# Designed miniproteins, single chains, continued (5), part 92

Each design is a single chain, and the fold is of that chain. pLDDT is the mean over its residues in the fold that is shown.

## One batch from the design tools (miniprotein)

Design m19392
Fold by ESMFold2-Fast:
Order: structure tokens, then sequence, then C-alpha cells
Structure m19392 (fold): chain A 84 residues (1-84)
């Protein structure tokens, strides 16, 4: 579970940075990798936990899309992951 959570975090951070930079292609690629890791995380840690992690990622990405810095959005992701 820890390795999969690390993978979601790493791909989520890449997605957030790409969204903040306006690179929608890079954001889509990172999102696909994060979704695959989330699917595997659901198999190991349960769907409820994986949904909480996914919610944190979506919320952080939405902030970046609305003009928050990558650093601000990543901080929100980290807080959400800690609460999951």
Amino acid sequence: AEELLREVREEGEEMIRAVAAGDLEAAEEAARRAEEALRRLAEVAGEEFAQAVAGALVGAAALAAEGASAEEAIAVLEAGLAAA
C-alpha cells in the first residue's frame, strides 16, 4: 500500500504542476498514471481509502486549474492524503 500511495502522490504532483503550467497533455498523462495507481491501491487498501485519496488529488488539481500555484495545490494534496 505504501508504494502505491507514493506512486499516486508522485503522479499527482506531476499532474498538479502540469495543470498549473497549462500543459493539458502532460496533465492527462500524469492523471492516467495516477488513476492506474489508485485502482491498484483500491485492491490493496480498499475502495473507501482510494476514494479519499482520489478526492484529495481532484481537489488539489481543481485549485491549480483555478490559478493556485503548484506549491499551494501540492500542499492541499499533502493535507488531504494525511487525512485519508
Scores: mean pLDDT 83

Design m19393
Fold by ESMFold2-Fast:
Structure m19393 (fold): chain A 82 residues (1-82)
Amino acid sequence: MEKIEQALKDIEEADKEIKKVSEEYQKGFAEARKLTPEEADRRITELSLEAEKKMTDYARRKLQSEEDLNKAIEELLKKLEE
């Protein structure tokens, strides 16, 4: 049970971080659009690279936690559905 609870918490945390990165990117993009074209292009490029790096990291963490959750559930079901 503890392993399932921990995996669920890790998935929820990863989802919150992914949402935060997406929201920060959207806000940054909207603000960058108010700049000069040259400054906007540079800022948007920086934001895109940062968002991609963070999204990739959190997506990998979420995938690992989902795999851990699936294994824990399968072990529990095997014991209960004999």
Scores: mean pLDDT 82

Design m19394
Fold by ESMFold2-Fast:
Structure m19394 (fold): chain A 70 residues (1-70)
Amino acid sequence: SDKDKDIEEAQKLFEELKELYDKGELTAEKLRKAAEELRKIAEKSKDEQIKEILLSAVEILDEKAEELEK
């Protein structure tokens, strides 16, 4: 299912971000890169609910990246 695949790809991105956070390597640049990848997944998603959830997550990651640059 495309839906399950989109969820799996998003979960992998969040797992990578968690690993970077745990290592103290999480940067604004890495958050923005993850947001860009998540946006691409959202744009290709055929499920409107998943698309909205992923776009909301993109917005949160962009906000956190901005906070790290302040």
Scores: mean pLDDT 80

Design m19395
Fold by ESMFold2-Fast:
Structure m19395 (fold): chain A 64 residues (1-64)
Amino acid sequence: APRYRVTALTTDAVLLSDGSTVPKGSELTILDARRLPDGTLTGTDAETGKRVVIDPSKVEIEEL
């Protein structure tokens, strides 16, 4: 079960930890979201089930 659910709207192109690039203006839904000391947000992408790591300065984050 997901611990946190977060919707992130990209304000610029975002490179994910798996090498994928998310274009600006995209909406990401992140399950089991947690913040790292470096400020990055980690969790599981709801669409692909893959782990993701994003820089929160490149997205607008909204908790659901």
Scores: mean pLDDT 69

Design m19396
Fold by ESMFold2-Fast:
Structure m19396 (fold): chain A 65 residues (1-65)
Amino acid sequence: MKKILLVVGDNEEAAKKLAEELAKKYGADEIIIKPGMSSEEAYKLALELEKKEGAEVILATSPEH
């Protein structure tokens, strides 16, 4: 099953760092980074991607600093 890592948060650099670490940890096949996207919007996008592509989506939010 294809694994997609979806990372959201207001800090683009933090989101990129988190995406790199989690992609290695979980073996993600694809990485999607959406800075500024809300957790609710990200959850809806994750469900849409799972339905359309038959993929497992790992959703993560970058921490606020």
Scores: mean pLDDT 78

Design m19397
Fold by ESMFold2-Fast:
Structure m19397 (fold): chain A 65 residues (1-65)
Amino acid sequence: SREELEAELARLREEIIEAAKRNDSATVRQLVARLRELLRELGYSEEEIEAELDALQKEAVRALI
């Protein structure tokens, strides 16, 4: 369901931030690719997907400071 996909997206965002904190670039790339596919499944445009990833990157940077 859409609700289940949204919950998976929230979990992936948290996992990406934790992987970034560990400097685990391979895991970050893999999880970001999965996040992109789920956002496409939910009907997000490519512009909206890039905006979501930009917001996530800013959140990850804040978590490191």
Scores: mean pLDDT 81

Design m19398
Fold by ESMFold2-Fast:
Structure m19398 (fold): chain A 79 residues (1-79)
Amino acid sequence: LSPEVEEGLELFEAGRGRELAKRPDAAEIAHQLGEYLESQGRLEEAALAYLMAGDLYEEQGNLEKAREYYARASELLAK
């Protein structure tokens, strides 16, 4: 993992996702965290990271990416 994604993982696992969300690169980090956690079989945590990415892209006005990440989170939680 890159140093930024590693720091993001530490904040996320510590329940400090609010601090992660304030970063200018938060949407990209949340996306990469979701992919990493999914690769580790941590599906519930991956879904939470994808939800965070969706929320952050929605705030940026990128509704297409927000919708994509919300759908992915929903799919993981259904499994």
Scores: mean pLDDT 82

Design m19400
Fold by ESMFold2-Fast:
Structure m19400 (fold): chain A 103 residues (1-103)
Amino acid sequence: SAMLEEAQALLQRMVAIHARIQALVERVEADPSAPEEAKARLRGLEARAAALHDEALALYQRMLTEELSPAEREELLAQMRAIHAELEAILKEVEEIVKEIEA
């Protein structure tokens, strides 16, 4: 279904965002000159991103395994779109923190 294809595309984008967040956090953790307060903040953001990614995976699995009406599928898809937007916001905050450290 078109909604399932959109959900799969959203999930693929969220996987890429989470991987980028993890890579940036790992880069800062490896830097002994980076402030501990910045490392702690980045660890918190990565943990939140991981939780959101897990939530999106659970929603996608429901779309695959449950007999859902079109309205119920659109509701799950709307939740996935909201999670994707939150992950994009977290990535932006992570990138801003990393730029401040690398300046």
Scores: mean pLDDT 90

Design m19401
Fold by ESMFold2-Fast:
Structure m19401 (fold): chain A 72 residues (1-72)
Amino acid sequence: SAKELVEEARKALDAGDLERAIRYLTQALKEFPDDKEAQELLKKAIEAYARGDRETAREYVRQALDILEKKL
């Protein structure tokens, strides 16, 4: 379920596993196609991660998860 994917993404983020957090968040957001803010934050997280900016990527993942957790 989307709830379980969001919970797994949060656990991965809290464990410092940013790649796993992005993976679970990407899967969860397929269930929220109209959530433009969370989708844009995921895009920014992936772009930051790709350029090696792990702290910025972590912050964008956190913000996207905060949005989705309020909708569950």
Scores: mean pLDDT 86

Design m19402
Fold by ESMFold2-Fast:
Structure m19402 (fold): chain A 70 residues (1-70)
Amino acid sequence: APVPPGSPEEVERAREIARLGLRIREAGDEEAEEELARLGERLEEEGVERREALERLLEEARRRVARLEA
């Protein structure tokens, strides 16, 4: 299962990203969903540290949700 080991904070960030991703999917914003998926893939390909990758994904997910709620 794709569960992050590590600190409670790391787990919480991963869960929040999942919740925000679900919000984007439910809103039908395919572009935002694709952008988040591509960002995750790029961070993995570049070997970015997991904590930093989660922080970047969380920031982008929050930006996308804020745009949907505007």
Scores: mean pLDDT 74

Design m19403
Fold by ESMFold2-Fast:
Formats: structure tokens, sequence, C-alpha cells
Structure m19403 (fold): chain A 80 residues (1-80)
């Protein structure tokens, strides 16, 4: 289950690297669904708040900062 979450987060990172913000959002939505299905409600809420603010984060801090935030979440999940 968590392996599929990590796969979706990696796909979101790759979409952001290509400048495809809408594709990244779809992968983030899938990761949220998988986290909720697995009972990881706190991580799902963190990712939902990130997704809600993604356009603002990219506009203010840039895409590399958004990628860094997703990579930090991946590391948290990998440590479970």
Amino acid sequence: MLEKVLEELEKAIEALKKGNIEEAKEHLKKAIELLEEGGYFELAEQLRNFLKNLDTIIKVYGVDYAIKRIEELKKKIESL
C-alpha cells in the first residue's frame, strides 16, 4: 500500500519537473486516496493541505520548493 503512495508521489515530482502542474495534482489526489484507504489520515491531511495550496506555493516559492516538500513527505512515509 505505502509503495503505491510513494509511486504516485514520484509521478507528481516528475510531472512538476516537466511543468505539468495539473498532472502533478492528479497524482497527489491519488496519493491522498491511498493514504486515507490505509488509515494514514494525518499524512493524508498534510498532503491535502499541500495540494490545496500548490498553485500559491509554486507562484511564491517556485516549483523546486514544491518538489522539495513532496520529497520530504516521501521520506516520512519511507520511515514508517
Scores: mean pLDDT 87

Design m19404
Fold by ESMFold2-Fast:
Structure m19404 (fold): chain A 75 residues (1-75)
Amino acid sequence: GAMAALQAALDAEVTRIAAFLLGKHIHENPEAFGAMSAEEQAALVAEFRAEAVKILTDRINELKKSLEEYKKLLE
């Protein structure tokens, strides 16, 4: 259904943003990342997923505000 499709799209976008943040971190700190344990690396991945959720939530909230201002211009 539409809700399931939306949830899948949101999860895909969170995964994309998190992968970008992780890739940037590894590029900037390759030696530090390579020295981390598997547990520490997994924790870092989880932190970037949480940050990705926050980034996406902030974008959605800004779009909602923009939409409400746009609606006011139509009346």
Scores: mean pLDDT 83

Design m19405
Fold by ESMFold2-Fast:
Parts: sequence; structure tokens; C-alpha cells
Structure m19405 (fold): chain A 55 residues (1-55)
Amino acid sequence: SRMDEVLAMQRAILAGRKLSPEEAARVDALVRGLSAAEFEALVAEATRLMQEARA
């Protein structure tokens, strides 16, 4: 899903990977396609991934 793709890229960033301009543009397009509820769910899941990365 679009959320899974965005979260996979967030996980890569947390692992120290820098996004290319093309990947950054793709993430922007995917995020802009989300509803408000999907965006809130994405933020919650990204926060969880950040906590997991610190554990």
C-alpha cells in the first residue's frame, strides 16, 4: 500500500540512508494522496518505528 511504501522509506532514513531527490518526490506525492485519517495513522506508525529503532 502507499502507507507501507512511505513507512519503508522512513525506516531506511532511520537506518541512516539519505533519500534521493526522486525518492523524496515520490514520498511527497504518496503523502499528498493520503486522507487526513491515513496521514494521522502514518504519523502514529512512523513514531512507533522511531521508538523501535531506538530499542
Scores: mean pLDDT 75

Design m19406
Fold by ESMFold2-Fast:
Structure m19406 (fold): chain A 100 residues (1-100)
Amino acid sequence: ALELAERAVELAREGRGREAAEAAREAAKEAKTGEEAAAAGGAAGAAAEAAARNGDAEAAREAAEAAREAAKNASTGVGAAAAGASAAGAEFSAMLAERK
């Protein structure tokens, strides 16, 4: 999960939003702890932003879904709050991409 989240962040920084969204989705699926869920959520947020910058509404939406999945898998507490914040950011990025 952490390795997939790290890869997603790197792909997002390179502007590879769709590939970043795919990596973030895999990280969210494998997240078993609040720490892993927070990392997956953050990666999904970065992926959504990168996809939105590219005008790829589909990839941005997939990243937003990954962020929501990560939030559901998080434990209550700081990890869950961090994952939830990332999910909100990802959804906002997806909405911006879809508006075009």
Scores: mean pLDDT 73

Design m19407
Fold by ESMFold2-Fast:
Structure m19407 (fold): chain A 88 residues (1-88)
Amino acid sequence: SSLKQQAQQALQESKEIAKRIYEVDKEMGEKAFKLIQEGEEGFQLLTEQDPEKGAQLSLQGFQQLTGSLKKLYEELEKKKKEEEKKKE
């Protein structure tokens, strides 16, 4: 697949994880959505200026964002489970 297609896929994965974060913690989810929106705007600007380099930089950024959001989601899910256990 092209670098642009890979960047679009990584962006989609970031969006899916952000939705899951929003279901667990709305405030953190809203912050994640804002970061994704800024990243998507940057992707458009970079690829208009240099399609190949813009796609490569955006792919790297979205892969890093997806990894960070997945780790955040795991920590939030763990915290939610621990808090529910303490209330029973």
Scores: mean pLDDT 84

Design m19408
Fold by ESMFold2-Fast:
Structure m19408 (fold): chain A 66 residues (1-66)
Amino acid sequence: MEEIKKAEEEIKKNPDNAEAYLRLAGIYLTRGDLDKALEYFRKAVEIDPSNELARRLLEALEAEKK
């Protein structure tokens, strides 16, 4: 709960903070919420498309959702 609020606050201060979106995606992934995790991973990649790790995780998560 607090981790989600912290990441949301970081996004509010720095909307281009891809790391905060990755953190949210990770939290939702651990909670089994694949839809929200996928949404936040996509957002992180949109903000920082040069992040190789984020793109790899997004691809893996999209395969898992099916």
Scores: mean pLDDT 76

Design m19409
Fold by ESMFold2-Fast:
Structure m19409 (fold): chain A 64 residues (1-64)
Amino acid sequence: DFEKDVIEALGLIYDAIAKLDEKRGNYKSAAESYRKASDLYRQAGNTELADEAEKKAVEAEKKA
């Protein structure tokens, strides 16, 4: 499904943004981006990536 593939690709972009923010110590921004990635992965039907992004968001929130 092309639509779902595009939405999942957007999730990967937000996941990458979140990882850069984590490396810079911007944990609040990282958490927000991981949550956006999780929502996009869930919309795409990829529950595994969505759950992983959600866990990363929680861990970033703990460090914020």
Scores: mean pLDDT 86

Design m19410
Fold by ESMFold2-Fast:
Structure m19410 (fold): chain A 108 residues (1-108)
Amino acid sequence: MEEIEERLAQLPPFERDLLETFLSGLRAYLKKLGVPEEKIREFLLFALDLASEAIREGLTPEAVQRFLDGLREKARELGLTDEEIEKLVDVARQMLAVMRSRLAERRA
């Protein structure tokens, strides 16, 4: 988790807090599904990189879609079912929606 913490430190505070919450929930979810710790770490780093890129691009519809599609593809590689993938993607979509809503307030 040290590498994840270092990467999160490069993000703005609000986005960092949301991503940290998302990654913690994602780790717990994957662990409950029986995914090995090594693969969980790889997935969390992948998700963090993808989310960080979307944030840097200003959370455009295209950047958001690339993030969600990337998560779906990586989750399938882990052997998750379509139902499990959709649940994960819905949580990710909600996180990004909150970040986008906050952009208008942060510009004050």
Scores: mean pLDDT 79

Design m19411
Fold by ESMFold2-Fast:
Structure m19411 (fold): chain A 53 residues (1-53)
Amino acid sequence: SPLELTIELFRRMSDITDEVLARLLAGEISQAEADELMQQKNRELMEEYKEKE
């Protein structure tokens, strides 16, 4: 259902944020790289969800 897809989308967006922040806090990536990765991963997630109804 659309509602279930929306909830799953937000959950996955949260997971992406947590992953990127963990890498940033560990010093594995810069703030600029973190911003780019978040934009890229969220864009990929949105494209994936365009295929779902």
Scores: mean pLDDT 79

Design m19412
Fold by ESMFold2-Fast:
Structure m19412 (fold): chain A 65 residues (1-65)
Amino acid sequence: MPDLEGSHEEAKEGLEEGYERAKTASDEELEQMVKLLEDALESASEETKKSLESLIEVLKKKLGK
């Protein structure tokens, strides 16, 4: 669905904040963020799942995985 006005902007800002926090976060914090995002994937819509998977991938790369 195309009409994601508020939700899309919030998700986009959340992703940007996630990337910013990942740059300065400790390994422990990054692992906790990954677990929370993976839990969210279990309940996420297909569109939201793609965004969450992208953020998880970035966090895992930051962890050197």
Scores: mean pLDDT 68

Design m19413
Fold by ESMFold2-Fast:
Structure m19413 (fold): chain A 79 residues (1-79)
Amino acid sequence: MKPTSEQLDELVDHLVEAKIALYNGDYEKAAEHLEKAARLLEELGATAAAEKVRELIKKKDYEGAIKTAAEALEALGQS
């Protein structure tokens, strides 16, 4: 399914907020925004990326979760 501009913008917003939270040491807020990003990735059919983001959140690898979600966003934007 082709993602809407609104869905892509919402995904970008959650990734930006997760990066800001991580930079500030707010791991709870980073995890919250990454979980919202994972849910959007799942809704957009990027199920494997969404599952990987959730796995990385459970491992407290927030940098890895942000990277995985950003790579999936780039792939969706090229589709």
Scores: mean pLDDT 83

Design m19414
Fold by ESMFold2-Fast:
Structure m19414 (fold): chain A 101 residues (1-101)
Amino acid sequence: KEELREEALRHIVRGAAALTNGDYEAAVKHFEEAVKLAEKADPHSPLVAGAYLMLGRAYYKLGDKEKAIEAFEKAREVARRSGDQTLADEAELFLEKVKKE
């Protein structure tokens, strides 16, 4: 499970780099893989919430508002369940921003 968590983190780092470079499709693929690996390691960890938060951001940049909302709702749910108030609050702020637009 440590190897799965480490691989998920590598995908988060690579996805974040792609997101910064404007390669939103590559960012989505990396964050999708990060979610899968993190969920396989521990489905209720803050890492799952973080991966969903990044996935939502990538979908929002792609213009896929519906998938962005789904990802942010998942991030908020997992963050609340894991007790990560900071991630839960961040996911709520992104949900508010996306739904307002």
Scores: mean pLDDT 87

Design m19415
Fold by ESMFold2-Fast:
Structure m19415 (fold): chain A 90 residues (1-90)
Amino acid sequence: SDERALRLAEEALREAEEALRLAKEALEGEPTLSLAIAAALLAIGADFLADLVFEKFPDASEEARALAEKAKELAEKAIKLAKEALKKIP
């Protein structure tokens, strides 16, 4: 149902936003390996959940699709920042 698609998209967005927050914290503060890895793993998880919306719910509403697209964009940014944070770790 669209309710399931919307719920998955909302969860993907929530995880992507948290991943981006952690990635920024790692990059702007004193980066730790565990913090950078946690950000990357959350972002990968968010990307998978967003992909499930498109793959399992092809008839998903515009709202669910927009949330899933935003989740993928934020997850991509989080992964990029997490990789930059990892480069700063000795």
Scores: mean pLDDT 86

Design m19416
Fold by ESMFold2-Fast:
Structure m19416 (fold): chain A 66 residues (1-66)
Amino acid sequence: DNLAEAGKLAREAAEALKAGDYEKAIELAQRAIELASQSPDRSAGAAVIAGAKEILEEAKKKLEEK
C-alpha cells in the first residue's frame, strides 16, 4: 500500500531530521510526498503530505543554517 509506505518514509524522515541527517530527511520526505499523493484516500494522503512537507522545509532550513 503506497499510503502505508509513505507513512513509514515520513516517520523515517522525522528520525533522520532528529539525528541531524538533513540530506536523508529531505530524500525520505520527498519520497513520502510522492507516494502519498498517489493515494486514493485524500484525507489520509493529505495528512502524510502535510507532515512530510514540514520535515522537508525544516531539514532545508537546517542545511541553510549550517
Scores: mean pLDDT 80

Design m19417
Fold by ESMFold2-Fast:
Structure m19417 (fold): chain A 58 residues (1-58)
Amino acid sequence: GKAEELRDALIGSLREAGKKVDENASAEELGELGAKVVGEIDPSLVESALKQVKEGLE
C-alpha cells in the first residue's frame, strides 16, 4: 500500500544521504529522521513529505 511505498522511499532517501536506517523502523521514526535530514536541505520539502506520509498511512 501507500504507507509501505512511502516507507521504502524514505529508507532509500536516508541511505542515499549516508544514514544507517533499520528496515524494521516504524514509519514515525523514519518520518522524523527524514524530516530532520530534508530540513537541512530544503525546509519546504519537509512539510510536503510529512503531509504525504500522513495521507498515505490511511
Scores: mean pLDDT 67

Design m19418
Fold by ESMFold2-Fast:
Structure m19418 (fold): chain A 70 residues (1-70)
Amino acid sequence: SSHHEEAKKQFEELLKEAKEYIEKGELEKAQKLYFEMIDLGDKELPKDERDELIKNANEELSKLLEEVEK
């Protein structure tokens, strides 16, 4: 359980950094962080939690990208 909490915290931290890079227009750096989130989820989290976190991250990042393209 503590390992899942640590992995979830790292996932949230990577998501926050990816959002900051998108807002700065540094899409290559944001993409690298996105791949790190997927890798972390695959290695450290149960499938249900992994799929939910990745789904939510995709939704948040997609919304932010559409806002920046205004």
Scores: mean pLDDT 81

Design m19419
Fold by ESMFold2-Fast:
Structure m19419 (fold): chain A 77 residues (1-77)
Amino acid sequence: KKEEAERYLKKGIEALKNGDYETAVEYFEKAIELDPENARAWAYLGVAYLKLGDEEKAEEYFRKAQEIAARQQGLPP
């Protein structure tokens, strides 16, 4: 599950580098479906939406990534 999520994350990052923002979103969403606690996947989904011009969704996903990362590091909410 987590290993498969990381594969989708890598594919999304590659799509993002190639300017395929819509494809990147699809791969990052798949990574999150497989591992919803992957803060990196949420952060990259935010970057992809920012590149698509959806600043509101980008901010929402960046916030989600920060919340997950904070929990994993034992920081207060």
Scores: mean pLDDT 81

Design m19420
Fold by ESMFold2-Fast:
Structure m19420 (fold): chain A 88 residues (1-88)
Amino acid sequence: MKPRVGDALRLRVTGLAGSNQPVEVEAEVVDESGRLRFAGRPDAEGILIGKDFSKREEGEYALVLEKDPETGLWSIALAEIVERREKA
């Protein structure tokens, strides 16, 4: 099941939220390759990936990259898709 451009996703991310609390973030698919934009997170980027990390279009997971504003370094985390809403 391939997400379409304009689909809204809710993602659960643990690596960007700290070790004890998963956070849920809202994202939108902005590109046919599965690139994501995050609501309220201008320094975050993401891309949809499949179960085996090689299948970007499969859309079961996302890789999320967020820039630390203090250090300027990028972090990467694996996110689980917990909700998907198709654009009608």
Scores: mean pLDDT 66

Design m19421
Fold by ESMFold2-Fast:
Structure m19421 (fold): chain A 75 residues (1-75)
Amino acid sequence: HMTKEELEKAKKLLEERIKKEPDNARYYVGLGQVYLELGKYEEAIKYFEKALEIDPDNPLARKGLEEARKKLEES
C-alpha cells in the first residue's frame, strides 16, 4: 500500500525510463499499475493497452487492463 507521494515518484521514474526505452512494455505496465492505484482508471487502461501493443502476450498488462476496466465499470 503505497502513499500518493510514493506513487508520484514511481510515475516520474517510469516516465524517465520510457524516454530511454520507449519500446519496453514493462515500463508501460508499471505506469498502468501506478494510475490504477491512483484511481485514474482511464489513464491506466491507456498504458496497459500501449504495453499490449508492444508485447501482446504480456500477462501483467492483460490482467491490469481487465482490472482497470472493471474498476471503471464500478464507478
Scores: mean pLDDT 84

Design m19422
Fold by ESMFold2-Fast:
Structure m19422 (fold): chain A 58 residues (1-58)
Amino acid sequence: MDEEQARRLLAGLEEALRSGDRTVLLVALHDGEKALPQVPEEFRERVRELLARLRERL
């Protein structure tokens, strides 16, 4: 995963959190967890934080 893809992932996870829609949250959590191993080290902690917040909302 390149930096542009990582930024797009972060934006998508943040939008999902703002939506508050259970289906959107579930899809974002699943896609984010699947993508996490490919996320550049620089962004991985931020992605993990957003995934934790998605789990808290569910």
Scores: mean pLDDT 84

Design m19423
Fold by ESMFold2-Fast:
Structure m19423 (fold): chain A 56 residues (1-56)
Amino acid sequence: DELSQRLERLSSEDQEEIERFRAYLEEEGVPQEVIDRVTLGLIEAFELRAAREKAE
C-alpha cells in the first residue's frame, strides 16, 4: 500500500524508529486507524525534513 511504499523509501534507521513508535501505540491500545494516521504524519515529517535540508 502507499503507506508501506513511503515508509520503505526512508532510511532503515527512520523505518525502525517509526515501527517502534507504532508498537508503542498498539501497546497503549490506540486504534489501528489512528496509528496509521500518526505513522503517515511521521513519514511526512521525515520527508519534509529531508526536503528542507536540501532547500534551506
Scores: mean pLDDT 77

Design m19424
Fold by ESMFold2-Fast:
Structure m19424 (fold): chain A 55 residues (1-55)
Amino acid sequence: HMIEERKKKLEEEARQIGREATRWALSTPNGKEAKKIVEEAQKRIDELRKEAEKL
């Protein structure tokens, strides 16, 4: 159950990161910066999802 729990935690974190990044991007006046934030978050999310799948 430990690996299953860790998998779920990673997926949950990925979702949270995405939501937070979106909110932060919306509050950023610079469109380029907002895009970068979303892209960075997307990369992190993808990495976490891959990590979870590897487990």
Scores: mean pLDDT 79

Design m19425
Fold by ESMFold2-Fast:
Structure m19425 (fold): chain A 60 residues (1-60)
Amino acid sequence: MYLRRGEEYKEKALEAIKNGDYNEALKYAEEALRYYEKAGKKKLGKEVAKEIVEKITEAA
């Protein structure tokens, strides 16, 4: 199911941020957005991507 895959990639992005792998976190955020869009949740996907970018900015 696309929604579960989006959630999985969101969690991977957050874990990458904790590890300082900001480039990897951005790749996972992009994958999460793709799956949220495929699930018909484009707005949610954009919100998740914004949260990831915001967390990277705060951590850097």
Scores: mean pLDDT 81

Design m19426
Fold by ESMFold2-Fast:
Structure m19426 (fold): chain A 89 residues (1-89)
Amino acid sequence: GKAAALSHFKAGIEAFNKRNYDDAEKAYKEAIKLDPNFAEAWNGLGMVYAFQGNLNEAVKSFQKALELKPDYVAARVNLQFAYTLFGEA
């Protein structure tokens, strides 16, 4: 349910803040599995991929967050920075 997705999302934030990016990735992916429309979890996954240097996957994750929540300023800002790293706007 949504409560379980939120629990995994919070675990992802905790892991990310500790720089445990592999644990953060697993937690955000589980949150998305339980709630595929969880825009904040897609943005979190994008941030993990960006910090791992997986820029292609970061772009896809931020695009999905914006598809789900077009007014999501943080995801838009993150996507623009990811495109800047690829030389695309």
Scores: mean pLDDT 86

Design m19427
Fold by ESMFold2-Fast:
Structure m19427 (fold): chain A 57 residues (1-57)
Amino acid sequence: MISQEELNKELLKALEKDTDGKIDTNAKLEEVKAILEHLKELGVSEENLKKAIEALK
């Protein structure tokens, strides 16, 4: 099972790869963190969080 930290890192790696380095990684990191923290605060389960992350890729 992937921890939340690993899941965040995997998502960021996928975003960097998909954009071929043309996206501002710092800006994308903050966007992804905000979304994931918001979902955690809403009490979304890890399973549903993974589905949301899949939708973001």
Scores: mean pLDDT 57

Design m19428
Fold by ESMFold2-Fast:
Structure m19428 (fold): chain A 76 residues (1-76)
Amino acid sequence: ALKLQFLEKLRKVLGSDEIDNSTTVLEFAELLPEPDLEKLEQVAQDFRVDLNTPITSLPLAVLKEFNPDLYQELLK
């Protein structure tokens, strides 16, 4: 699961102060510069994650599969 410190990092990477612990996985994906919502739905189904789940509850493995570039950025 994403810790609160990753939430701060996500805000910085995406340039949005609107991301908080109530932000859903779907709302987060829509903030990406080129959101691939079809890929998000497929990955969420494969990992059995609800898109209405708070982003702070999202497993890092789901982020890695959905957006490997963002996952690498969060590891820096």
Scores: mean pLDDT 74

